# Designs tried in a protein design run: designed miniproteins, single chains. Part 91

Each design is a single chain, and the fold is of that chain. pLDDT is the mean over its residues in the fold that is shown.

## One batch from the design tools (miniprotein)

Design m3366
Fold by ESMFold2-Fast:
Structure m3366 (fold): chain A 62 residues (1-62)
Amino acid sequence: DEELVERARRLLELARTLIEKGDLESARQAIAAARELVEKVTDPRVKEELLAEIDELEKRLA
């Protein structure tokens, strides 16, 4: 589970950087990949935290 969390966090960091650079299409792809990894996370507290970060980033893309 730790590996999935680490990979998801890296993708979310990448997505934030892409949003800051104005690369919204690549940011959406990074967020989608992170969501797929987060869905496999078994720790409900960590999963909720990561889903909240994903939702925040998706709002920035709207």
Scores: mean pLDDT 82

Design m3367
Fold by ESMFold2-Fast:
Structure m3367 (fold): chain A 58 residues (1-58)
Amino acid sequence: SKTLNKLKAILDAIEIMEREGRPLTEEQIKELAEKYGISLEEAREAAEEALRILEIRR
């Protein structure tokens, strides 16, 4: 489902940010959108939610 794909995108974003110690790049956001079949805007929202969860200010 689209909801499940958005949740997976958030979890993947968290893993990337934890690994790299920084917010997602524009290229990583684009790759996230393509990987989960969500829009670029939805992928940006997923990245913002991941930052919020990790307590890193966006």
Scores: mean pLDDT 83

Design m3368
Fold by ESMFold2-Fast:
Structure m3368 (fold): chain A 57 residues (1-57)
Amino acid sequence: MELESLSVEELLALGREYLAAGDTDKAIEYFQAASYKAMGLPLDKIYKVPVPAPEPA
């Protein structure tokens, strides 16, 4: 599904729903996509993030 076709409000609502259901991974993706979409940034790089930092903590 293309996150670009969803509005910022819809992305935030879905993220909240997934967070409440215990799907933290999906919730984070939707929240991040909503934030970048609101700022006019490309979602292609965001939802296709390569790798996280190696043990930052």
Scores: mean pLDDT 67

Design m3369
Fold by ESMFold2-Fast:
Structure m3369 (fold): chain A 71 residues (1-71)
Amino acid sequence: DEVIERVSGLSREEARELGEELLKKYNLPRQFEKYALIQYYAKKNNIDYDPNKDDEDVMVGKGLALLKEEL
């Protein structure tokens, strides 16, 4: 996913693999990969994602970084 590549600093292949794993974990279709990452970060840190205040790309990057630490 281009969003994950842009904000996480991971290679395209690494971002794809992590995204696919999250989609399986949350039983979401591929187009919802970024939302799975946002939900993962928000749930893990007990915060609510606010689309009017929070940058979606930043939240995706934080979720991916946290997931990578736990894998």
Scores: mean pLDDT 62

Design m3370
Fold by ESMFold2-Fast:
Structure m3370 (fold): chain A 80 residues (1-80)
Amino acid sequence: EWSDTERVLRGLADARRALEQGAPIDDVIARLQALLSQTTDPQVAAILQQLISTLQQHRNDRQAAIQALTQAMEQLQALM
């Protein structure tokens, strides 16, 4: 069983890989919303909410989306 931090970190790593391979940003947003719905840790939930908001603002900017995911992963690693 993974903690919320570990589960979400793996989910973000998979989402970033998908973006790097050309997946639609809206598909990634949907995946992150699903992760958020399963997250009970308030710090992890806050990081996910900020990330989702950033991706929604940058739906047409893949590089900004990848950078936002990388920053969120760094924040999650700091909680471990």
Scores: mean pLDDT 85

Design m3371
Fold by ESMFold2-Fast:
Structure m3371 (fold): chain A 55 residues (1-55)
Amino acid sequence: SERERTLELVRRHLRRYDEAEDEFERESSLTGARAVASSNPEYKDELLELIDRHL
């Protein structure tokens, strides 16, 4: 489903965040995760909550 696709995309960005070697890579990963949320308005609140819960 579209919802499962967006959740998986955010989780991939959050995995990159966890694996990041420097602050630039961490910031880029978070920006990517938030961009997925912003691009999927039907699931935006759920995706942003997932990001916030991970941090």
Scores: mean pLDDT 86

Design m3372
Fold by ESMFold2-Fast:
Structure m3372 (fold): chain A 57 residues (1-57)
Amino acid sequence: SESDRKLAEVQLEAGKLAYEAGDYESAITYYELAAKSSDEKIKEEALKKLEEIKKEL
């Protein structure tokens, strides 16, 4: 739904902000939530960000 997509967009943005702040635990949590989205673009972006963090940890 549109509401579910909007929530996933907010979660993806929250993950990006946490990552920029160096809060990798919060970033991972938000990206995992965004990756549960039915929107393939949001899901792919979140999964790519999770792989990026895994390389830095």
Scores: mean pLDDT 83

Design m3373
Fold by ESMFold2-Fast:
Structure m3373 (fold): chain A 64 residues (1-64)
Amino acid sequence: GSMASPKELASLRGVAYTLRAIGALLDGNREEAAHDYRLSAEAFEQAGDKEWAERYRKLAEEVA
Protein backbone atom coordinates (compact mmCIF):
# COMPACT_ATOMS: atom_id res chain seq x y z
CA GLY A 1 0.00 0.00 0.00
CA SER A 2 0.98 3.64 -0.43
CA MET A 3 2.22 5.62 2.55
CA ALA A 4 0.55 8.98 3.11
CA SER A 5 2.87 11.99 3.26
CA PRO A 6 2.99 14.14 6.44
CA LYS A 7 1.13 16.88 4.53
CA GLU A 8 -1.57 14.42 3.38
CA LEU A 9 -1.98 13.21 6.98
CA ALA A 10 -2.29 16.84 8.14
CA SER A 11 -5.05 17.46 5.54
CA LEU A 12 -6.91 14.34 6.72
CA ARG A 13 -6.62 15.60 10.32
CA GLY A 14 -8.08 18.93 9.19
CA VAL A 15 -11.06 17.15 7.64
CA ALA A 16 -11.54 15.01 10.77
CA TYR A 17 -11.58 18.07 13.05
CA THR A 18 -14.03 19.80 10.67
CA LEU A 19 -16.41 16.82 10.97
CA ARG A 20 -16.08 16.95 14.78
CA ALA A 21 -16.91 20.68 14.70
CA ILE A 22 -20.04 20.00 12.64
CA GLY A 23 -21.07 17.29 15.11
CA ALA A 24 -20.60 19.73 17.99
CA LEU A 25 -22.76 22.33 16.21
CA LEU A 26 -25.52 19.74 15.69
CA ASP A 27 -25.38 19.10 19.46
CA GLY A 28 -25.62 22.87 20.11
CA ASN A 29 -22.10 22.99 21.52
CA ARG A 30 -20.64 26.13 19.94
CA GLU A 31 -17.59 26.20 22.25
CA GLU A 32 -16.50 22.69 21.22
CA ALA A 33 -17.24 23.54 17.56
CA ALA A 34 -15.04 26.65 17.76
CA HIS A 35 -12.25 24.60 19.36
CA ASP A 36 -12.45 21.90 16.66
CA TYR A 37 -12.49 24.50 13.87
CA ARG A 38 -9.29 25.99 15.38
CA LEU A 39 -7.68 22.52 15.35
CA SER A 40 -8.84 22.04 11.75
CA ALA A 41 -7.27 25.39 10.76
CA GLU A 42 -3.97 24.42 12.43
CA ALA A 43 -3.95 21.06 10.62
CA PHE A 44 -4.58 22.70 7.22
CA GLU A 45 -1.80 25.21 7.95
CA GLN A 46 0.55 22.26 8.63
CA ALA A 47 -0.60 20.78 5.30
CA GLY A 48 0.35 24.06 3.54
CA ASP A 49 -3.31 24.88 2.79
CA LYS A 50 -3.22 28.53 3.90
CA GLU A 51 -6.57 29.41 2.29
CA TRP A 52 -8.42 26.60 4.08
CA ALA A 53 -6.58 27.37 7.34
CA GLU A 54 -7.72 31.03 7.19
CA ARG A 55 -11.31 30.02 6.36
CA TYR A 56 -11.54 27.64 9.32
CA ARG A 57 -9.95 30.17 11.70
CA LYS A 58 -12.69 32.60 10.64
CA LEU A 59 -15.40 29.94 11.18
CA ALA A 60 -14.02 29.26 14.68
CA GLU A 61 -14.37 32.97 15.55
CA GLU A 62 -17.88 33.16 14.06
CA VAL A 63 -19.27 30.16 16.03
CA ALA A 64 -17.60 31.07 19.36
Scores: mean pLDDT 84

Design m3374
Fold by ESMFold2-Fast:
Structure m3374 (fold): chain A 73 residues (1-73)
Amino acid sequence: SLEEEKRKVLFEISEKTLEIMGLWVKKKEAEKAGDEETAKKYEEEIEKLVEETEELTKKLEELLKEIEEEKKK
């Protein structure tokens, strides 16, 4: 169902958000250590996860519109 797809998308967004926060901490630790190369690697991983989260957010918006349209029928 659309509601089950919504739950799955919300869970995936939550999981990726937690990964982003973990990588952000690791990036800050690398920056404090003066390891610019490691910090850049974590930044690139964060950017990829942010892009994936943005795609999931768009999917969530489309699912929410479909759920609302189904409820209006």
Scores: mean pLDDT 85

Design m3375
Fold by ESMFold2-Fast:
Structure m3375 (fold): chain A 73 residues (1-73)
Amino acid sequence: SAEETRERILEAARRLFLEKGFENTSTAEIAEEAGVSRGTLYSHFPSKEALREAVQEAIAKEVADDLLAVAEA
């Protein structure tokens, strides 16, 4: 699904950004790691900067969801 594809791209980008830094990571590497074409990546994220922003947003949401789950346990 589009949601699974988006999540795969975000996970690949997060891993690569943390491993080798934003400047040293290319969108081509992210697409390859995510198992998608560059066209598919650009259909979800029009720029490397947009991808970084989405990664930051996704991480913030995951952290918030995890904290909420612990608080409700």
Scores: mean pLDDT 80

Design m3376
Fold by ESMFold2-Fast:
Structure m3376 (fold): chain A 58 residues (1-58)
Amino acid sequence: GKLYEAIRDYEAKSDWELSIKVGDILRVIEEIGDRWWVAESLQTGERGIVPKSYLKEI
């Protein structure tokens, strides 16, 4: 998938969500709705859903 950078911090509230910090690089795997993407953190290798508005395409 395309590479994105986190532009806002997000704390996961559930085990299917991914925590991200500003500056984290993520690979977007799947778009699952109007607000959420499935992404993989390149820093940790963890996968989960993140708010798409918190990411910027690189």
Scores: mean pLDDT 83

Design m3377
Fold by ESMFold2-Fast:
Structure m3377 (fold): chain A 65 residues (1-65)
Amino acid sequence: MEERRRRLEEAVREISKDPEVESVEGRGDTIYVRLKEGTVSREVATAIRAIAIGIEVGASVKLVP
């Protein structure tokens, strides 16, 4: 359990480094990502990256409006 929580924290930190991310929060097995407005093309790329990171740590990734 502690190792899984640590991996989630690492994933949250990695996602939060993206300049298109407004906020990110990990809850249980899910990572919630809010993206900044105005750059649809970069928003899509950021979403794909966040999903990939979530898969690597065994978490679900959800984009919030």
Scores: mean pLDDT 70

Design m3378
Fold by ESMFold2-Fast:
Structure m3378 (fold): chain A 82 residues (1-82)
Amino acid sequence: GKKEKAIELLEEAIELAREGRLEEALELAREAARLSGDLEVEIEVAMAELIYAVGKLTNASVEELSERIVEQLERALEILKK
């Protein structure tokens, strides 16, 4: 169902984020949020997107951004699994 697909996409997004593939991770996370229809998941993914956008503007390291984005996406995943 949509929830199971959203979980799969978020798990894949988290692995991509851990690899430093942040744009790809956020694209999958956005699709997961869309499929979930869950406002709390949408908020956590939007927070990850904002962290990335601000990080790019402030020349934050990929390592720092990866850790912060993984935290937000793991929170989104926990919401979906409850």
Scores: mean pLDDT 88

Design m3379
Fold by ESMFold2-Fast:
Structure m3379 (fold): chain A 83 residues (1-83)
Amino acid sequence: SSVVERLAKLLVQLLKEPGSGDADALLAPLGLSAEVRAALRELLRKAGQSAPSAGVLILLREMKATHSDATILQVLREALRLL
């Protein structure tokens, strides 16, 4: 499977864990594009989560360090499709 498929499946698993706190405040330090943040908010809503878990935040930080925003957006869209 592609990197996008593997990361999307991992993200779906991590979304089973609840997060706490303000989602926008937790995501702001990651420096993600507006389009990526919009896709993340939709993904959290579809997963039934009000905030990203620690696992989701760690994965997003790693993806931001190693991949482009375009690739991150592909991962989020694939995860949304899998939910």
Scores: mean pLDDT 85

Design m3380
Fold by ESMFold2-Fast:
Structure m3380 (fold): chain A 67 residues (1-67)
Amino acid sequence: GPKATVTASATSLTGRTQGVVTLTGDDGTTTEVVLPATAPGTSTFVVPFSSPGRDASDVTLTLDATP
């Protein structure tokens, strides 16, 4: 079947103990991912995502920590 499509919104991790990314599917399904604080730079995370009427998919998130 068709795969879910997603959008991601991320917070800066610089100076924080954790960040949050919200994944929103094309049908409005949301999933919240809590990311551990990392050193400045690029971090990559793989998150499983599913929504009603869609096949599950893995979402790769790439986050640049900015000041």
Scores: mean pLDDT 60

Design m3382
Fold by ESMFold2-Fast:
Structure m3382 (fold): chain A 61 residues (1-61)
Amino acid sequence: MTPIQQGQQLLGQAVQAAKQGDRKKAEELAKQAAKILSPLTGQDYDSVYSVLMRYLDGVLA
């Protein structure tokens, strides 16, 4: 499995946790996805994490 596929799987799990109302789990999985994806995008962790959290906010709202 490539790191990008691993990050995508973690983000998918974060979305599923968010839909189940588990905000803590969703946030933790999003942090793990951002950590894996940030070196692949050439962007810093905070920027990637912010993008992922904005995506999850659409699910949690």
Scores: mean pLDDT 76

Design m3383
Fold by ESMFold2-Fast:
Structure m3383 (fold): chain A 67 residues (1-67)
Amino acid sequence: GMKKLIVVDTDEEKGKAFAEKLKEKYPEYEITVITAPSREEAFKLAKEIIENSKEELEVYVHGVQVS
């Protein structure tokens, strides 16, 4: 399948804007945007996604890669 990339942000517009920039640089990536209700929940969600993924993926929180 395609390479996967997940963007997590507390601001929906900022998350979408960051994802659009990533799509221009990496058109081969399947990019998903997730809006979290708080910064703490954004990091918790990112950790759960990374730990539960069986596939290689990149995760960004507030524009910063958390691997």
Scores: mean pLDDT 78

Design m3384
Fold by ESMFold2-Fast:
Structure m3384 (fold): chain A 80 residues (1-80)
Amino acid sequence: GSSEKKKELEKELEEIEKEIEELEKEIKEIEAEIEELKKLPPTPENQKKILELEIELGVKQIRLGVLRLIKKKIEEKLKK
């Protein structure tokens, strides 16, 4: 019945919330690494490392945005 769908949505919400928390932690760690690297001399090696981390940060931020949208949709379904 409809109660079974609610339980499945609640489980999906819990898993998404865990993934969001993990991504938020990883994003903060990468942002901190980029900040530390920006304090170093602007060598080609340091610039490449910053670029690689900025790309990784961008990918994780996109995924975080997608997960937050999915979470919002599940929460809206649970309110009905």
Scores: mean pLDDT 86

Design m3385
Fold by ESMFold2-Fast:
Structure m3385 (fold): chain A 86 residues (1-86)
Amino acid sequence: MEEYVSALVFGVGKASPEEIGFVTAEATKGTKEDGKIKIKLSVSKQFPVTELSYEVSAEAPEKYKELADELGKSAVEYIRQYAAGL
């Protein structure tokens, strides 16, 4: 599962033509309670902000692509706004 989620987030990051950085996702294995999985997003150290964390509910493998896409876009947008403020 961790490898699967990470691959999907990486794919979303590669779709960006702006070379803002890399976003990866790590899923915690063995801590499933009520069908929830903690997903941690880590961003490139090229920026002062290097870590963003999200908690999501994942019930089916098909939802991992949607979750990874949403989380990846959110992280990239945050980095853009931060860089624009410099």
Scores: mean pLDDT 43

Design m3386
Fold by ESMFold2-Fast:
Structure m3386 (fold): chain A 80 residues (1-80)
Amino acid sequence: AAEAEELVREAERYLEKAVAAMKAGDYKKAIEYADKALELGNEAVRLAAADPSAREVLLRAGIVAGLAGIVLGVAKVALK
């Protein structure tokens, strides 16, 4: 499940950038990074769900996607 693991690592990097942008008050960049993290995290969940040996990757992908969704929602509200 190297593909799912690579997607999780990339999603985690974008989530880190999204959180950093939120702390800096750059909500536009936070939305861009969180959207990318959510997209990659959801793709990793789909790939990991097809592989029973990738349970740890599936859990990590789900957590990243969930956190990215929260950051995205909060950043969008902050722009209104």
Scores: mean pLDDT 82

Design m3387
Fold by ESMFold2-Fast:
Structure m3387 (fold): chain A 99 residues (1-99)
Amino acid sequence: SKEDIKKAILTYEFTKEDLVGNPGSSLKDKAALTLREFLLLLVEKGYATSEELGKVIEEVLKKNNGKFTGKELFEALMEKFGISKEELEKLLEEAIDKV
């Protein structure tokens, strides 16, 4: 369900490898694919460039020993780009609808 994917994105630990390569069929794989779509949507709508997003992701990965949760990523995006929690949640729901 959409709620299961949203919960998985916020709570599962992701690595850089989860953002590239071929996804499997598990709930975590669907969450990773949705997270990839969410990041692409941020670039498409002009909230950040792909270079700026890449830098934020690398910073979060370094801070958390090569892994991150969607909650940690959301907090970093809010701080770095000044995007509201409400706008990020709206973009995440749009990404879930695309996947």
Scores: mean pLDDT 81

Design m3388
Fold by ESMFold2-Fast:
Structure m3388 (fold): chain A 88 residues (1-88)
Amino acid sequence: SAAARAQAILATESGPLADFLRDMVALDEELAARFVESYEKSGPIAVVGTFLSLMTDVDYLNSTPELRELVESYPLAKEAFEGMEKLK
């Protein structure tokens, strides 16, 4: 499944960003499919870019309360987002 493939891809990565993304993918299979597509087209950096774009989508966050709750409860969420912003 797309969720299993996304988790397998993210399992090879380490650090706070990878841990946060793995939790997100486990929460939502649609997100898992989006991450797989990004990785297959442009590799790991595209996964980060896709996630950042998704997280800045206010409408999506408002329609997905489980995702918002995960962000609020995950202590490294802000660090992960700040890390993504620093990727050149």
Scores: mean pLDDT 63

Design m3389
Fold by ESMFold2-Fast:
Structure m3389 (fold): chain A 66 residues (1-66)
Amino acid sequence: SLKFEAEVEIAFAEIYVAIARISGDQELADKLQALVDEARTALENGDYEKAIEIAREAIELFRKAV
């Protein structure tokens, strides 16, 4: 389901927040966390497509940083 896909994408984004934080890149960690929070808000509102899009934006931001 689209909801499950959104939950999975957000979980990956949350893992990348943790990696950025542990690595000492606080600026990246804060940016990723803001996107995760926005994606979770979209998920809570039932906007699963928006949640997926924002979570993928966080994942791409992490990929570009490393």
Scores: mean pLDDT 89

Design m3390
Fold by ESMFold2-Fast:
Structure m3390 (fold): chain A 55 residues (1-55)
Amino acid sequence: SRVERLAEAVREAGARLAAGERVTVADVARLAGLSRRAFSRLFREVAGVAPSALF
């Protein structure tokens, strides 16, 4: 599902950060297989806030 893809992307982003890599919101969207706009919309649906509120 799209929510599962979002959760996977967030976990993958966390792993990359732990490995010393830099990760942007655009990178997380790419990991989720979404455009920046689609990622923002889905994130708002799941988290109740815009990504800009957390980043």
Scores: mean pLDDT 77

Design m3392
Fold by ESMFold2-Fast:
Structure m3392 (fold): chain A 120 residues (1-120)
Amino acid sequence: RWFLENATDEQIEAAVAGVDEALAWLEKNGRPTPEQVEEAVRRAEEALSKPEFTPETYRDLARAGVVLLASLMPTDEDYDAFIARYRAMTPEEKRRFALLAAETAVGYVDVLRQERARAS
């Protein structure tokens, strides 16, 4: 999580692009299925397995994090409000949200890795 606190402007802008891509996908496809949530976690784990945290890593983490956050919306109204709220955000709020999305993906991968370590 050190790398999220020390993200460069280029890495943050890539994370914002990842959020925009994920929201465009959600608007086209609706609420994520359990299988799509599992795929988002796997994609985040793959991104975190790389030796360097590039702008592409931040983009992939933010994209996965948005899918995970959307899956937590309990109703269709909450899901629609989630998308509408992001669209109403200022550029600075969008940057902060993109880092929060990336952090969400990291947190899910951390839990998964801890469960595997305990099981093995």
Scores: mean pLDDT 80

Design m3393
Fold by ESMFold2-Fast:
Structure m3393 (fold): chain A 59 residues (1-59)
Amino acid sequence: SIEERAEKIAKETGLTLEQARALVEIKDRDPRATVEELAERLGITREQAAKALAVYDSL
């Protein structure tokens, strides 16, 4: 589920659950969303976005 994936991303990256949920929703809708786009849309650093994306891809 979106909630379970968001919780795992939040725990491993330090993102809030709300930010992690938004990342999951964006990536599920747009599999080609880049680290740069995710960082800008979520208001997080590119480093945080890259780590979160790596966790997402492992799920």
Scores: mean pLDDT 87

Design m3394
Fold by ESMFold2-Fast:
Structure m3394 (fold): chain A 91 residues (1-91)
Amino acid sequence: SARAEALRAQVAALNAEAAAAYEAGDLETAIRLAAEAAALGALIHGLSAEEFRERMEEALREAEAAGAPAEEIAAAREAAEEAARRVEAAE
């Protein structure tokens, strides 16, 4: 319980920092922080690294279909792979 509460607090803090970076126009920092929050969220939900990668790839495909620039997709893909490695290391 205490560990789950601490992890949820960390996810909330990372998401708040990502939102602040996005509002400031720092898209690179926003993407990295959002990916870190997503990885921590995956650990809370017991997702495997494979399941996390599948979800991230689907989200990236949806963003691309919605017209996100190729450079933003590339940055998000790099951040997602780093996050996936963190999930894998926690298994």
Scores: mean pLDDT 79

Design m3395
Fold by ESMFold2-Fast:
Structure m3395 (fold): chain A 77 residues (1-77)
Amino acid sequence: SEIEKLVQEIEKLFREGRTPQQLRRILSLLDKILEVLDEKIAEHAETDPAAARFYRAQKEIVEELKKDVEAELERLS
């Protein structure tokens, strides 16, 4: 899936190091994941509330990871 490809790229970037350039790239990929999750939440809100709840839970996890990456980038600046 599109999300799986984005996650694999993020995992690769974390393994290669944690430079400001890599952290900015990770933030860009996390933002793309959040956009896809928002689309999936909207798509399922009326027709599949269980799927919508699942995607909202995933969004919370991604938002928390984004905050951690942003905090690390600020420490390196």
Scores: mean pLDDT 84

Design m3396
Fold by ESMFold2-Fast:
Structure m3396 (fold): chain A 82 residues (1-82)
Amino acid sequence: MGREIREELERLRREALRLYEETGDPRFLELAREIEEYIRELEELERLAAREGVALPAGVFLFPREARERLERLKREVEEER
């Protein structure tokens, strides 16, 4: 499951960067950076969970959905501002 979550986050990060290149809107760049930071945090949490023998918190699985929803909201906001 962690690999699938990471792949989804990396896909969303690439999409945000592409939209930044197309629109010039810094909010897409900020989102891409937040996703990148979360990927690093997720990797650390996975290492700690494996070492300590504990399960990952359920909230960890919600961020890809929230990131996707935020990206779609930003797309709409930028389109409406044009």
Scores: mean pLDDT 75

Design m3397
Fold by ESMFold2-Fast:
Structure m3397 (fold): chain A 64 residues (1-64)
Amino acid sequence: KYRVTVEAEAGATVHFASVKDGKVTIKTVEMSSAGTYTFESDGYVAATYTTPGKIPVAAPAEKV
């Protein structure tokens, strides 16, 4: 099982990608307020978030 945690500011866009059985699923979340989002999957996960005026940031997956 893998977990990724993103701490994002208001106005940030977060993209979560999970890979299971060769299938890639992408979930996009637009942050209306600052907050922390945790995404877990049985397959590998990755997250990238972009805040207006800042460089994109990749959040590493943790094995749990």
Scores: mean pLDDT 77

Design m3398
Fold by ESMFold2-Fast:
Structure m3398 (fold): chain A 91 residues (1-91)
Amino acid sequence: MKESEEEFEYSILVSLGRMALTVGSPKAIEMFEKALSLRPEDAEAWHNLGTALYRQGRLEEAVAYYEKALALRPEDEEARANLARARAELA
């Protein structure tokens, strides 16, 4: 089924993105962008994409994606803290 294939691809992309994020690789951005093309409502993937962009110094994009993560999951205190930090660095 197409859904099972997309689920598997999504799972691999998220896992690869998280590994890339852990080691500070900019490949995390590409992996999470691909994951979000399959599941645009994944708040965790938006948060992780924001963190990857923050680490690359792309602060305006990081802020936008942290805001997207919080719009989908307002209870994400880590995303909220990361958003506040990115906003402070833009000032």
Scores: mean pLDDT 84

Design m3399
Fold by ESMFold2-Fast:
Structure m3399 (fold): chain A 63 residues (1-63)
Amino acid sequence: AKEKLEEGKRLMEEGRYEEAVKKYEEAIKLDPNYKEAWRNLGLALLRLGRHGEAVVYFKKAAE
């Protein structure tokens, strides 16, 4: 889980937002309670202009 989160963060720094989304989704599949992964997925989706989806994932991160 943590390795996929770190890969996603690196991709975000590189501006590779679509690929970062995939890595954060992989982190969540490994650990659905990984709130940091849900939050970072929301941030990546905001960068892609997918604001409605981002709100859903931020709510999940707040649980």
Scores: mean pLDDT 81

Design m3400
Fold by ESMFold2-Fast:
Structure m3400 (fold): chain A 70 residues (1-70)
Amino acid sequence: MTPEDEERHRRGQKYVQQVNEAIELAKKETKENIEKAIEIFKSLGIKDEDIAAIFELEGLPKAAEEARKR
């Protein structure tokens, strides 16, 4: 692989890890943890509408509503 492919792969793995961490945080169903999860997704460049869709897909309606309020 090129150095660019290795860098992309490494960034992809970190991205997936951060997404999973945010989902686990949102599963705790407290406003504080949901807000922290949204901040993680926003730091990854994910739009508020897409964050809400991810939470709905994961079965987290409270987190989805908090994301939609933004």
Scores: mean pLDDT 76

Design m3401
Fold by ESMFold2-Fast:
Parts: sequence; C-alpha cells; structure tokens
Structure m3401 (fold): chain A 66 residues (1-66)
Amino acid sequence: RELAVRMLRVIARYAESQGRTDVAEKLRAAAEALENGDIEKAKEYIESLRPHLPQETVDLLLKELE
C-alpha cells in the first residue's frame, strides 16, 4: 500500500511537470483513495489513466494494489 501511494505521488509530480495537470489530479486522487483504504476507487482512477500512461506503469500500479 505505502509503496503504491509513493509511486502514484511520484508519477503525479512528473505528469504535472509535463503540463498534464488532469493526469496529475487523477493520480493524486488515486493516492488519497488508497490512503483512505478505498482500493476500488483507487483502481477506478488508475484504470481511467490507461490512455494517458504507459501500459507497464498502469500494470505495475494495479499489481501493487493487490
């Protein structure tokens, strides 16, 4: 859980630095949902990012939620 939250926040910071503020907002929302124990909501946010992130990154994040 903690590792997944840290990964989400790092990726969000990178996305924001690239001008992708909408992607960064969803990544931060996923991290907050995960910190609050709402794993299903975190998965929904991460799945919604599939068109915007590399497939390997999304798969890694989803695996860390297990």
Scores: mean pLDDT 80

Design m3402
Fold by ESMFold2-Fast:
Formats: sequence, C-alpha cells, structure tokens
Structure m3402 (fold): chain A 93 residues (1-93)
Amino acid sequence: SAEELLRKGIQAYLDGNYEEAAEYFKKAVEEAEPGSLLRAQAWSGLGDVYEKMGKYEEAAKAYRLAAQDFERIGETSLAELYRKKAEELEKKA
C-alpha cells in the first residue's frame, strides 16, 4: 500500500539510507491518490531525501509538488512551508 511505502521511506530516511528512502517515496507517490495527504507527505519526504543528497533541483521540484497537494487539502501553512523550501533551494541550484 502507499501508506506502507511511505512508512518504509521514512524509516530508510531516518536510518540515513537516502537512495532506498527515495525509491520508497517515489513508489508511495505513484500509488497514492493525486491531491491526497499521503501523496503530499510522500512528495515532501522525497524532497527531504534529495536535499540530503545535494540534489537541490530535484528537491525543489518535489517540495513544489508537495505544496500543491497540501494546498488542495487545505493545509495552507504546510503548503507555504514547502513553497519556501523550494524557493530557497532554487537559489542554490
């Protein structure tokens, strides 16, 4: 399930296994419903992983997609947070 993939991605990220975390978050995005909380969380996790790996362009893109999904579900503060994260990384790319 997308929820199980999200959980596995989070665990891999906490363990410092960034390549494995990215794969789980990508699969969670693919299985999750568009505009859902779960897909927003998977995109934000993927952004965090790419940022840790120094992949700033990919991280910014993932954060912008997370912000879109958070906005869709009315999580305006989280959407603003991830838009700001993306903007900051775009200055480094």
Scores: mean pLDDT 90

